# Designs tried in a protein design run: designed miniproteins, single chains, continued (2). Part 5

Each design is a single chain, and the fold is of that chain. pLDDT is the mean over its residues in the fold that is shown.

## One batch from the design tools (miniprotein)

Design m4139
Fold by ESMFold2-Fast:
Structure m4139 (fold): chain A 57 residues (1-57)
Amino acid sequence: MIDQISNKPLKGEVLIDKKYGVAVHKEDLYKKFGIESLDDLSKEQKEELLKKYFKVK
């Protein structure tokens, strides 16, 4: 699994939302949305993160 903001391999301090299947580095979440917790994201923002980095094959 990769960081859905930076598209880098998941390593170090990572935030994971198992319900929505979102995984991001804490610093990338802060830089992109100005927030420090995945719980502060709306459902629409979580779905946007998932779609943005979902590679269709």
Scores: mean pLDDT 62

Design m4140
Fold by ESMFold2-Fast:
Parts: C-alpha cells; sequence; structure tokens
Structure m4140 (fold): chain A 64 residues (1-64)
C-alpha cells in the first residue's frame, strides 16, 4: 500500500477543506479541524484513486 502518498493527499484535503467548512458553517478553525478529521478517517478506507479524484474536485471548486 502506498501509505506515504495517501497520507500526503489526505493532508492536502485537510488543508483545503478547513477554510471551506469555516466559511460555510461559521465554526472555529478548531471545530473545522475536528470535522475534517472525521472525513479523513472515512477517506482512509477508500482507494488511492478515489482520494486523488476528491483532491482534484476540491481544487476545482476553489478555482471556481
Amino acid sequence: MKEEEKKKLLEEIKELAIPIIMKTTGVSEEEAKEYVDDLIEDLEEKSLEFIKEAVEEVKKLLKE
């Protein structure tokens, strides 16, 4: 398993998702991190390809 590559992608999703959740829900950065940690736990059970696709989708949303 490419655990190192998977960890890097999950960290990238975490960094991108925190500001989106904060803006959308109005929660603190600490609360947004807790929410993202729950999402990351679910994503760790997914395939590497699924995680890569999720990263690209989030990046596309941020570019508008």
Scores: mean pLDDT 74

Design m4141
Fold by ESMFold2-Fast:
Structure m4141 (fold): chain A 98 residues (1-98)
Amino acid sequence: DPLLDAEVLHALALISLAVTLLEAKRQGKYEEAKPLIDEAADLVSAALDAFRAGDYETAIRNLEKAIEVLKELEKKTGIDTTPAINALQQLLDFVRAA
């Protein structure tokens, strides 16, 4: 079920963002990380809404933007965003294959 698979990958992406924010809090970077994590989460949620609507181009663009936001977060704070980027990349690859 492609929609169920997309929803599971989306949930894993959001969990990975939450884990990244908790790590930022442990390192005293919560205030710097929170707005970027919130932006990435909004983009990931918008991507699922676009996917459900059959707008795969918008879903892809939103996921690509979310990955760039996570790269900016790592550059600004030094927090390792690799696990979150990997989760978003899996969702992006799934959407591209649809």
Scores: mean pLDDT 90

Design m4142
Fold by ESMFold2-Fast:
Structure m4142 (fold): chain A 87 residues (1-87)
Amino acid sequence: MPQVVVLDAGGDLDEVREAIDRLAATGTPTHLVVVDPDEERVREATEHARSLGLPATGLVADLGDPEDLARAERLAEELLREAERAA
């Protein structure tokens, strides 16, 4: 089954990259939503995911903000529906 993963790109970029590497290694069809208030961190993580063949969408948002969290969740739901329609 295709899956969508919301990934918080805050904190340590090496840990974020390791999380992306693990997702790529599973072989499960996965679309990443990369979220951070820092646009540069979103860019770095989405580019890394795409370099491994994972489709990735960046979102500049704060997962600690309930409105931004809801926005990220809505995006993930939309991407999951798209992936299910493509199957």
Scores: mean pLDDT 79

Design m4143
Fold by ESMFold2-Fast:
Structure m4143 (fold): chain A 83 residues (1-83)
Amino acid sequence: SMEEVIALALLLANEGEIYFIEKYYEGIPLDEAEKALKNTKERLEELYKWFLENNAPQKLIDRVKKNLERAEKQEKKLKEKAK
């Protein structure tokens, strides 16, 4: 459905944002990177809920979980750098 296409596009956009922060973190102000990761985590949590409510394929649910883990790992690295 159109909703499924939009959900997938949002997933890809959030994956791209995590990748950008991981690759270019040295050129991004710490506060901006932390805010971006927080927003990405919130969007991924919303997507996770939507996929569960709409009986999405398990592989998409697992993909969201993996991206949440990536975001959390990167957030932890940024917090360690700030200390």
Scores: mean pLDDT 81

Design m4144
Fold by ESMFold2-Fast:
Structure m4144 (fold): chain A 81 residues (1-81)
Amino acid sequence: MEEKLERMRELAESNEPEAVQELIRLATEAAREAERERDAETLREIAELLREAAERLEDPEAAEALRRLAKEIEIRAEEIE
């Protein structure tokens, strides 16, 4: 998990479309793993990472997609706790 979080942090600093797509893929995989382990703390960390990435993105559609994913992950975290 930590290795995935580190890679997601690197991707979050990029405005490249490919980096955004990989960030969404990794965040989705990491969220599924955290849900399986009932790890609400990790889900919240993923959501926070996605919100930070959204603030840095220049593409408003990509930023909105990340915010939407972050909200979904945050809701899943609340359902576990």
Scores: mean pLDDT 83

Design m4145
Fold by ESMFold2-Fast:
Structure m4145 (fold): chain A 92 residues (1-92)
Amino acid sequence: MKEAIEEVSKLSKEEVEAEIAAVEAAVAAALATLSPEQQALARELAETASEEELDRLAREYYGKNPEMERVILVAAAMRGIRLAKEALKELE
């Protein structure tokens, strides 16, 4: 367990930034497949919803509304990218 954590910590800042950029590009592509109203909702949820709220919404819409499921997944990914970028800023 400790060895696995140390192996992940061997990733350079540049490698972590490249991974974030790749995920950000994938999220941007997914967002572009949504309607303008769904894009606005995804952005609002990414900014205002907690992780617990996004998890609850994902469970509520799972298998019931594929469009809302996609919106919530994109919002969760956007929130994750923002938090990852803020964490990188703390690594001087």
Scores: mean pLDDT 75

Design m4146
Fold by ESMFold2-Fast:
Structure m4146 (fold): chain A 64 residues (1-64)
Amino acid sequence: SVEDLVQEVLDLVREAAERAKKNGLTPEQQREIFVELLRERGIDVEPNATLDEVVAQLQALRAQ
C-alpha cells in the first residue's frame, strides 16, 4: 500500500542519515544516498529535490 511505501521511505531516510554520519558526509551527499536507495526500490526522484520535498511528494501520492 501507499502507507507501507511511505514507511519504507522513512526507513530509507534513517538509513541514509546513519550512512552519512558514519562517513562524515554533507547533507547533499546524504541526499544522493537516499535517492540511490529509492532508485533501487523503483522510485524515481527529481535530482534537484530536497529530502523534505521527496517526502512531501510521497505524502501527496498517499492522499490520492
Scores: mean pLDDT 69

Design m4147
Fold by ESMFold2-Fast:
Structure m4147 (fold): chain A 82 residues (1-82)
Amino acid sequence: DPLAETAAAVPPAAVQAALAALRAALAARREELEALVAAGDWEGAAALVVEEARAVAATASPEQRAVLDAAIAETERVAAAL
């Protein structure tokens, strides 16, 4: 599990900070995400999550970026399997 491995290698505070920032970014676009999910557009929903995670990663610490990059890779892997 690449995300779990990355989280285990990073300080817990950095994992919490990265996830809190991503949650805040996704909460700001909640209506768009909910509309995509309701429409069954899982590819569009995954793309929105990846877009917001990349935006958060651009200003994140190296440790936080590692968690966000792993989350992006896992989201893209799951989307590609659908």
Scores: mean pLDDT 78

Design m4148
Fold by ESMFold2-Fast:
Structure m4148 (fold): chain A 107 residues (1-107)
Amino acid sequence: MSLSEQLEKEAEKLKTDDPGERLKAREKLLELMKTMSDEELLAELERMLNSKDVNVRMAAIEVIKELYPTMSEELQKRMRELLERATKSKDPATSTLAKSALKEFES
């Protein structure tokens, strides 16, 4: 299975109503994302943040929060830009979580 196919498979599992399955999918996505280049990682995070599914968008924000402290300053800046766009989401759950993540990064 290609990296792209594995990412898509795990992202689809995020659309489930089972919190345990969503947690496992998020952890597997995090594992896969640690093997990606900076550009591939940012492209995948942006794809997830633009998903029609709220659980996929929420998982992208949680992954950004987890990875942020380990990333270069340039990648951190680009991650903040992705979150700033997410704060403009029409979905209050997504916009609120993105605002919370940005506030944590400013401290």
Scores: mean pLDDT 83

Design m4149
Fold by ESMFold2-Fast:
Structure m4149 (fold): chain A 80 residues (1-80)
Amino acid sequence: SMEELLEKANELARQAVETADQLLQQAQASSDPQFKQQILTEIRGLISFMEQLAKQFPDNKVIQEALKHLQEIQQQVEAL
């Protein structure tokens, strides 16, 4: 059903945010530039996934806020 698809999309968005927060913590705990690049690759993958999800559900505020959060996390990791 549409409601089941929307709830699954919201769940995926919440999981992506949680994963990105954990990746940021790992990046902050490490001084290894190679590890930072691996984390950035993972964050970019999550952003790409969320952008595809946002195209399917363009009015979904949970997905929009998750995408914004992931982009902010990417900037924070890049600044380390």
Scores: mean pLDDT 89

Design m4150
Fold by ESMFold2-Fast:
Structure m4150 (fold): chain A 60 residues (1-60)
Amino acid sequence: SMQEEALEEEIERLRAAKSIQEALDLVYEGVTKAAELKFSPEQMLRFGQAAVEVLERLRA
């Protein structure tokens, strides 16, 4: 679906982030896109989990 493609693209971009600031900007962009495209709760949880993992990686 369009939502699944957008989710996968946003997660891929987030995983490529090289700094905490870049990751936070991508989190904001991803949340905005999720609201616009009406992501399901399950899709939002998947994005949130990826965001936590990326931020933890960059903090270490």
Scores: mean pLDDT 87

Design m4151
Fold by ESMFold2-Fast:
Structure m4151 (fold): chain A 64 residues (1-64)
Amino acid sequence: LERVRAALREESGGAETVTAEELYRALLRAGASRELALEVAMRAIEKGLEVSIDEALELVKEVL
């Protein structure tokens, strides 16, 4: 999860939130499969336009 957290921070450009697209790209950079990254991104869209980094990490845990 620390690798995912680091990738999310880089993709957000220092913001406290990430979009579903930024989350998808961060997961791919962290070594996640396309299927896992897409599933997490779709769940993020259901929560709204942006999710916090902590919420994004919880979504990753839900799919694992």
Scores: mean pLDDT 77

Design m4152
Fold by ESMFold2-Fast:
Structure m4152 (fold): chain A 68 residues (1-68)
Amino acid sequence: SEELRAQSEAMIAFVDATAASLAQLPADLRAALERAKAEVRENPEDEGAYRAFAQAFGAALDASAARN
């Protein structure tokens, strides 16, 4: 749906803005985030895609927090 797509794009935009502060992420975590973003855009009605995206973003935040 258009609303679900708009929500997905808003989440991706938020993550992209946050990723500017996560610039030093390991390559595997960055790749996982980019892949998860693509999956959400391609399948905005797939609960699994959202779960994978949330998990990848959480892992990136945890890695960033552990560095401080």
Scores: mean pLDDT 73

Design m4153
Fold by ESMFold2-Fast:
Structure m4153 (fold): chain A 87 residues (1-87)
Amino acid sequence: DEVAAAVEALVGEELQKVEELLTEAAKAVAEGNAEEAKKKAEEAKELAEEVRERAKAETEDEAVIEAVEKAAERAKALAEKIIKAAE
């Protein structure tokens, strides 16, 4: 899958960091640490938006841009659910 390989090459490290932040936020919710959960989820949401903007700036491949946008949207939606769960 050339699109997946291109996404990994362009923003794979940042997307992995987003996933790590979301995992930490979810663990914080499970442990009752609402403040840490919200902080980590907000950090993940911000990084996901930066990843989306970077993809649009660095490539003209519509399939790659679309794949990154979908990944960022999923990450932001999950972050919002975690924030709501922490409240």
Scores: mean pLDDT 83

Design m4154
Fold by ESMFold2-Fast:
Structure m4154 (fold): chain A 105 residues (1-105)
Amino acid sequence: MEILELLTSEDPEKRLEGIERLMELALKSSDREIRKKALQAVKELAMIELTKTEDLDHILRAIGLALRAIGELTNIELGFPLPEGDAEDGRKALEIAEEAKKLIK
């Protein structure tokens, strides 16, 4: 809902909040392939954020988000069990990430 607005904000605090909320949404997906793609999108958005900020706290937060997404992707590849739920949250996370990237490009 409001995640896309956060991700496209000129305020780096709001963009970082948007990436955090997007990651939480991706982590609710029970579909392995959708969850993997959503987490890859979260990682990419966090890495883009590193190119936009000179503030050390924002840099560290963006690095933390990218590393968290990499860790969760590694858990999927290692075969750790996924949560019970539907694929809708993961699909919504992908939709939001793709829209955000179109607006940022």
Scores: mean pLDDT 78

Design m4155
Fold by ESMFold2-Fast:
Structure m4155 (fold): chain A 69 residues (1-69)
Amino acid sequence: SSPPPTEIEDGADTLDLDTASVEQLIDLFRSLIERGAVTRDEAIEAVRSLQDRLPSITPEDRERIIKAL
């Protein structure tokens, strides 16, 4: 059985999404995929979820990130 979720996103491993560029987001997700930390599909889902949390990310930016992965 999995332990209860007690993790917070306000950690040192979280990008400063308020100031992060599209290029930085692409680089991060590609790095995570290369390390095997996430799959490409998981990274795409994360980018989709990111739009809901950060309305500052335009649909065009999201599309570019997804296509780069």
Scores: mean pLDDT 69

Design m4156
Fold by ESMFold2-Fast:
Structure m4156 (fold): chain A 94 residues (1-94)
Amino acid sequence: SIEDIKKEILELLEKLLELVKPSASEEEYQELRRLIEEIRKNLDDPEKLRELFSRFGDLVLSLASRLSQEQFDQVIELLARANELIKELEKLEK
């Protein structure tokens, strides 16, 4: 369902945040938290959701570059999964 997809997106974003938390400053962590809350509010706005996810992904990838290769690979896999779910929302909410 659309609601299950929305829930999985938010769960993936929270998991990404926890993975990159050790490499994030307090300010970077708060920015990621803010982006997740803005994404939560804009799950029904495809253009805004895509913009917010792009900003989230850029920051997460920057932070993940400071992690081990195994953790970086996990971040890439979770970002790819979240991106596919966002594409599904973009198709279903049109």
Scores: mean pLDDT 86

Design m4157
Fold by ESMFold2-Fast:
Structure m4157 (fold): chain A 55 residues (1-55)
Amino acid sequence: MEEEAIEHLRAAAKASQAGNADVATEHARRYAELLGWDEKTRDAIAKHMADAAKA
């Protein structure tokens, strides 16, 4: 289960580096969801990944 979460985190980082904010945000949210983090943390991570891809 943690391995699947780590794969989503890796995919989010790659998408962010490629400038693909949509894909990066989706993978970041899935990562947080699989780890059972609360909604505030999931939203914060998704926003951070989207902002990073745009910067």
Scores: mean pLDDT 71

Design m4158
Fold by ESMFold2-Fast:
Formats: C-alpha cells, sequence, structure tokens
Structure m4158 (fold): chain A 89 residues (1-89)
C-alpha cells in the first residue's frame, strides 16, 4: 500500500517537472479549468454517497482527463497517473 503511494508521488513529481518545463499562461488557464472540473466531479461524487477518498480520486482523474484532452499532459503520462489513482481507489 505505502509503495503504491510512493510510486504515485514519484510519478506526480516527474509529471509536475515535465509540465513546468513547458508551462505557458495558456496552460495555466487550462489547468484552472481542469481543477474546477475535478472539484465539481468530487463534490458530485460526495453528494452521491462516495467516501472522501473515492471523491478525491474521482476529482483527480477528472482533472487529469481534462488536462490530457487540452494537450497539457501527454496521453502516456495521463494514462500512467490515472492507472496509479485507480490502483489506490
Amino acid sequence: AAEKLERLREEVREAAEETAARLTEEDIALADEAVAAGVAAAKEALAAGASPKEALVTGMITAIERLRAAGVLSPELADALIEGLREIA
């Protein structure tokens, strides 16, 4: 369990470094939209009876999918992050 979280942290750190290296003001606006969508999805999951952990995972996956769709995250990186999140859900 701890090892899966550690792998996720490392993947998130690498993703953040890669994203930061290519960050533009347009990407920041897209990130704000992705975060807003993730927060909305998490709130909806909580209202539907999901646990806080399940709601957080749902919100994070939603944000990652939006960043992938917007081209901010590569499909390969987004898929790896989503897979890691599903493993801990």
Scores: mean pLDDT 76

Design m4159
Fold by ESMFold2-Fast:
Structure m4159 (fold): chain A 80 residues (1-80)
Amino acid sequence: SRGERILERIEEQIKALKDAIENKYPVREITLLIADLGALELYALIHFDGFTPEEKERFEKLLKEANELVKKAEDYIKSQ
């Protein structure tokens, strides 16, 4: 479904940001990954009303994970 494809893309971006932090990517690259994740979250919100109840629950869990990951990324950037 459309919702499944959007949620899979969010999961891929979360993984990309985690990998970038772990591999100590330049601040610029991590900042761009944060921006990309935010844009994808906005895209999901545009289509949110069309999500199934299960997709909505999965999106809420991914939002919490993404928010915590962005905080971790910001802390990493500040430590550089």
Scores: mean pLDDT 87

Design m4160
Fold by ESMFold2-Fast:
Structure m4160 (fold): chain A 61 residues (1-61)
Amino acid sequence: SEEEELAKKARSLINKAQLAVLQGKYDEAKKYIDEAKELSKQLSPEVAEEFNKRIEKIEKL
């Protein structure tokens, strides 16, 4: 389904953002985070909350 594909894409972007931060690529990480946040608006509240919590942890690094 489209929702499953969007969730997979958002999760992939969050993983890429985390790797970018570990590599010191903060501009790339910000881009991935912004894209993931946008996709999360189209997901169920439960899944969106999980992703937003992960994003918040990455942003505080």
Scores: mean pLDDT 83

Design m4161
Fold by ESMFold2-Fast:
Structure m4161 (fold): chain A 81 residues (1-81)
Amino acid sequence: MSDEERLLAAFTAFVDRLPLSPAAKAAAVAIVRERLAAGETGAAGVRAMEDDLRTLPDISEAQARAMGMFLAHQATRLREE
């Protein structure tokens, strides 16, 4: 399994634990999937993912920030290998 697939799976599991609608969860996962498919795993890519997540109507600023922090942590692990 690729590093991008592992990150996406970890993010999906993280989002599934949040009190979000199924539509909001699917939208958040789709944003991250598209960015990862573009190879955007650096700091700028993570920032773009967080900014895109903030545009979702059912996601609070605190939830978007938590998702962004999770993605930044996971992206750092990918860069270390």
Scores: mean pLDDT 78

Design m4162
Fold by ESMFold2-Fast:
Structure m4162 (fold): chain A 83 residues (1-83)
Amino acid sequence: SALDEFKKKLEEEHKRVVEEARRLAEQGRYEEALRLLEERIEKLKKILELGSRSLPPEVKELIEKYIEELKELKEEIERAKRA
């Protein structure tokens, strides 16, 4: 279904961003990793804002879950940078 395809694309993009941010952080490229995560969080927030009346509840919940996971990773990387 179109809904399942959209969810799959969201999941694949989320995985790619998380893997790239972790790779950058592992290389000591903390500022680049944090910028990547912040840009993705802002993009997802904009999707929620623009889609607030049209997105299915399941998709909104999935995007909110991904935003929280990205925020947690951002805090993890910020702690590593300060260590």
Scores: mean pLDDT 88

Design m4163
Fold by ESMFold2-Fast:
Structure m4163 (fold): chain A 80 residues (1-80)
Amino acid sequence: LSEELRVEIAKALLLMAISIEVSLVKQGKISAEEARELLEKTLEKIIEESELSEEAAEEVREFYERELERALREAERARE
């Protein structure tokens, strides 16, 4: 796999992980802080397993931060 393809796969995996954890926050099964801690562990595992360069890893981390913040803000609004 090319590194560019591995970056896209990493981003897709992160979107799925964010969706799952944020869904649990919306349902009141975990806190937003617990979701962040679980997702940080998932992020580091994805980066390690994807064998990304530091530059590619930075791109994936920036993508993660943007998407997580967006999803959690939406979840907080949905929970009244």
Scores: mean pLDDT 82

Design m4164
Fold by ESMFold2-Fast:
Structure m4164 (fold): chain A 102 residues (1-102)
Amino acid sequence: SLMERIEEIIKRAEKLREEAKDDPLLVRGAELIIEAARYVKKALETGDERALLEAQISAGMAKIIAAVVKLTHPDDEKLVKLADEIIELANEVEELVREIEE
C-alpha cells in the first residue's frame, strides 16, 4: 500500500517531467519529487529516519520552484497547472512522511 503510493508518485512525477520538458525549473521540480519519493522508499527499506528528512527537504524545494514559476508566469495557464501538480505531489510526499513517522 505505501510502496504502491510511492511508485504512483514517481510515475506521475516522471510524466510531469516529460510534459514540462521545455521549462528547466519545472523539470527540476519534478526531479525533486522523484528524489523525495525515492528517499521515502529508502526510509521504508532501511529504517533510516534521515532519509525522511531528505524527502521533506526535496519536496520543500520542489514547492519553492513551483511557487517561483507561478509568480514569474502567472498568465501561462499550462505552466501554472504543471506547477500546481508539483505542489500536489510534494504534499502527497509530505503526507507519506507523516504517516511513516506516526
Scores: mean pLDDT 89

Design m4165
Fold by ESMFold2-Fast:
Structure m4165 (fold): chain A 85 residues (1-85)
Amino acid sequence: SMEEIEKYIKELVESDPRVPEEKREEVIEALLEVAKKLIEEHPELFKKDPSLLYKVLDATYQFTDLEHFNREALLIIAEWVLEQL
């Protein structure tokens, strides 16, 4: 569910000391937007393997430049990660 995805993202960002406190909300909101768009674009894929969404989000987060954070770049990275899995 979207509520479980939101909880996962919040725990991921809040546990990461690399994310400045003032940027936490922005990063959380951007990852939620990415999750929503991935589900909308690939509904069949995530219906077959719901755990795949969490793997994509985690990998996308790891490839994100937290200093020069960009929402559009985040979605591009997520789509690229999905193609590798």
Scores: mean pLDDT 79

Design m4166
Fold by ESMFold2-Fast:
Structure m4166 (fold): chain A 80 residues (1-80)
Amino acid sequence: SKKDEILKVVEEFLKKIREAFPSLDQELLDYMLEQFKKAAEIYSYEEFKKLVKDTLETLRERFPELQDIVDEALKKIDEI
C-alpha cells in the first residue's frame, strides 16, 4: 500500500539519523517509528502522509542539522 511505502521512507529516514548521530537517544527514534506505525493503522492515506510530512518539517525547524536527511525523505514521500 502507499502507506507502507511512506513507512519504508520513515524507516530509512530514522536509519540515516542513527548512522549520522549515533549518540542520539535511540529509544526516542524507536518511539517515533512505533507512533508512525500506529498512525498508519488509524488514519487515511492523505491524513497519514500529511502527518508524516508535518512531523518531518517540524524536526527540520527544531534541528537544522537534520536538513539534508529530512529534505531527502520529504522528496521521496512526495513521489508516493
Scores: mean pLDDT 85

Design m4167
Fold by ESMFold2-Fast:
Structure m4167 (fold): chain A 84 residues (1-84)
Amino acid sequence: LESRLQALLEEVREREARLLAEAEKIDPSDAEAQKKLKIEVGEELIRYAERLAELFEESDPELAEEFRRVAEEYREKIRELEEE
């Protein structure tokens, strides 16, 4: 569990660095680029929540279910953004 959690944290750090680099290149007035970045951030949050749910499935099934609900909430937010 601990080594899988460490791998996940390292992956999150790499994704964060990439998204921050992309954000720095975006013009604040570019609404389309801002929207695309928000979708990418949401997708990473969904992936993170799903992996946390998997890690805790055996040790804490209730916590795993909470992470799955968080992932679904972010999916709905992304869908709303895509429909704009």
Scores: mean pLDDT 74

Design m4168
Fold by ESMFold2-Fast:
Structure m4168 (fold): chain A 129 residues (1-129)
Amino acid sequence: SAAREEARRLADEVAALFAERYPELAETFRRFLDLVLEELSDEGAIRYLEALREALRAGDDKRFVEILMDIMSVMSEETQETIAELLLGLAPHFSLEAQEVALQGLRELEAPEEVIERFERILEEVRAA
């Protein structure tokens, strides 16, 4: 369908923008995008991908994290695990505000305690700097 083609095109654009900023996480992010395309409707995927594209273009890491937390809340456990891995890898690159949003979201979604503890440790290291 035209919507499916547009969703794939947006995913490729979002993947390219992300890889420019975070090349070490490009593979994990691509896996995440593939899961978004698989699990969401074409219209739903387009909506989230457009929001992610806007946040990446603006360099708005807080908004980027808010969008990831919204996606995490509506997706399967496999996708939630992939988003958690992505957030852990991104945490050292995030602003203090974006890290706090991620930590709160992980707690609200009842993420595994080990993931929450790893995030808290990163946040403490950033606050100590």
Scores: mean pLDDT 84

Design m4169
Fold by ESMFold2-Fast:
Structure m4169 (fold): chain A 75 residues (1-75)
Amino acid sequence: GIADFGAHLDRLIDEGDLELALSALRVAAKSTPLSPESREEVEKHLEEAEKHVKDGDAEGFRKSVREALRVLERS
C-alpha cells in the first residue's frame, strides 16, 4: 500500500539514493489514476522534489515526497 511505499522511499532517502527515490515516486504518480486537479498538485510536488535532489537537500526532498504521497493516497 501507499504507507509501505512511503517507508521504502524514506529508506532510499536515508541511504542517500535521492535520484532512485524520485524515479520510483514518478513511476507511482504516472501509474495512479488522478483527477486533473490532483495531477497538477502531484506534478508541483514532483518539481519541488527534483529541485531538492539537485540541491542535495535530503530533508526538503523528504517533505516534497510526503506531500506527493498524500495526493496519491487520497486518490
Scores: mean pLDDT 87

Design m4170
Fold by ESMFold2-Fast:
Structure m4170 (fold): chain A 74 residues (1-74)
Amino acid sequence: SPEVDAGSARFTELLQTDPAVRERIEAVLAALPADASSEEMFDRIRAVFLEHETDPETRAAIELWVDHMKELAA
């Protein structure tokens, strides 16, 4: 969907421009149990990022990126 695509592109840009965003994802992955599902992984990433992010546009971009990644995993 265009909305999911736009959000995915915006969050991908953040991953390329902000090393702290990439490090935060790596920290989430390191904290997950070995038997965690892809859905659980993406839901955990969403929860951690939304806990720390107050900007509405960035929050929306994170949600749309997670939705995009879950679609790819389905």
Scores: mean pLDDT 75

Design m4171
Fold by ESMFold2-Fast:
Structure m4171 (fold): chain A 95 residues (1-95)
Amino acid sequence: MSDAQRTVKIQTAVSKAMDWLEDQIKNNTVVSVDEAYDKLRSFLSGLSREEQLETARQLLYRIHQYSVDNPPKTKDGQQTRDSFIDATARLIEEL
């Protein structure tokens, strides 16, 4: 696959996952690690293992950047952010 096509697929998956994560944090919705993991697997559906690894790596970076720019002030928001970090790390470990 061309690097440009791979980049587009990865960016699309990252954007979908980040949009969902941002929505959960903004709405103060509590998300467990298992729930976040299942949702991430859904967003990465149809990607190759290599594309999934690159997507997960970019997701970790984007989650950290989002947390710096939009620090969660509630315990529930912090827990949901941490669940996403843990779920993404688990995904990388299992791939």
Scores: mean pLDDT 80

Design m4172
Fold by ESMFold2-Fast:
Structure m4172 (fold): chain A 100 residues (1-100)
Amino acid sequence: KKKEGYEKVYKDMKSGLLKALEEGNEKVFLAVIKSVRRKLEELKDDVPEEEVKRIQNLIDQAEQALSQGDYERAAELAAEAYAELERLEEEIKERKKKLE
């Protein structure tokens, strides 16, 4: 059920990042990577370390793919990290709402 919603987020982000990279807009890709890392750092105390490491690994792999010129793989991995981060943020918001 939740997986279906985040599949759309993944698909939209992947296509957007791939297009940006193909058009030479690497700065857009790097801005997304930095945004994910910053948000993950803010959420790290509210999330199990395992989840934090998983998303960090996806981002690291995305940057490695970019360095190899594999734009499709870079966009795929970055989009996966973004979708996972969105899922975690929503889960944290749901938990905090139940405590208020």
Scores: mean pLDDT 80

Design m4173
Fold by ESMFold2-Fast:
Structure m4173 (fold): chain A 65 residues (1-65)
Amino acid sequence: SAADLDNAVNLINELIRSGALLEVEYRDGTIILHVNPEKLEEAQRLAKELARYAAKLGYTLEVRE
């Protein structure tokens, strides 16, 4: 839904602004988040929320340090 997309975009923007997100890859229906190890707790918290919206939009979410 549009609300799920808006929530996903807001979470990605928060990851970027906080410096928790270094890079985003897309591969075969998987969104891969390369996260800053120094901000791992923040990255994990936001990624857990993002994974719920990603799943509703038909994507798998993977987090890598």
Scores: mean pLDDT 84

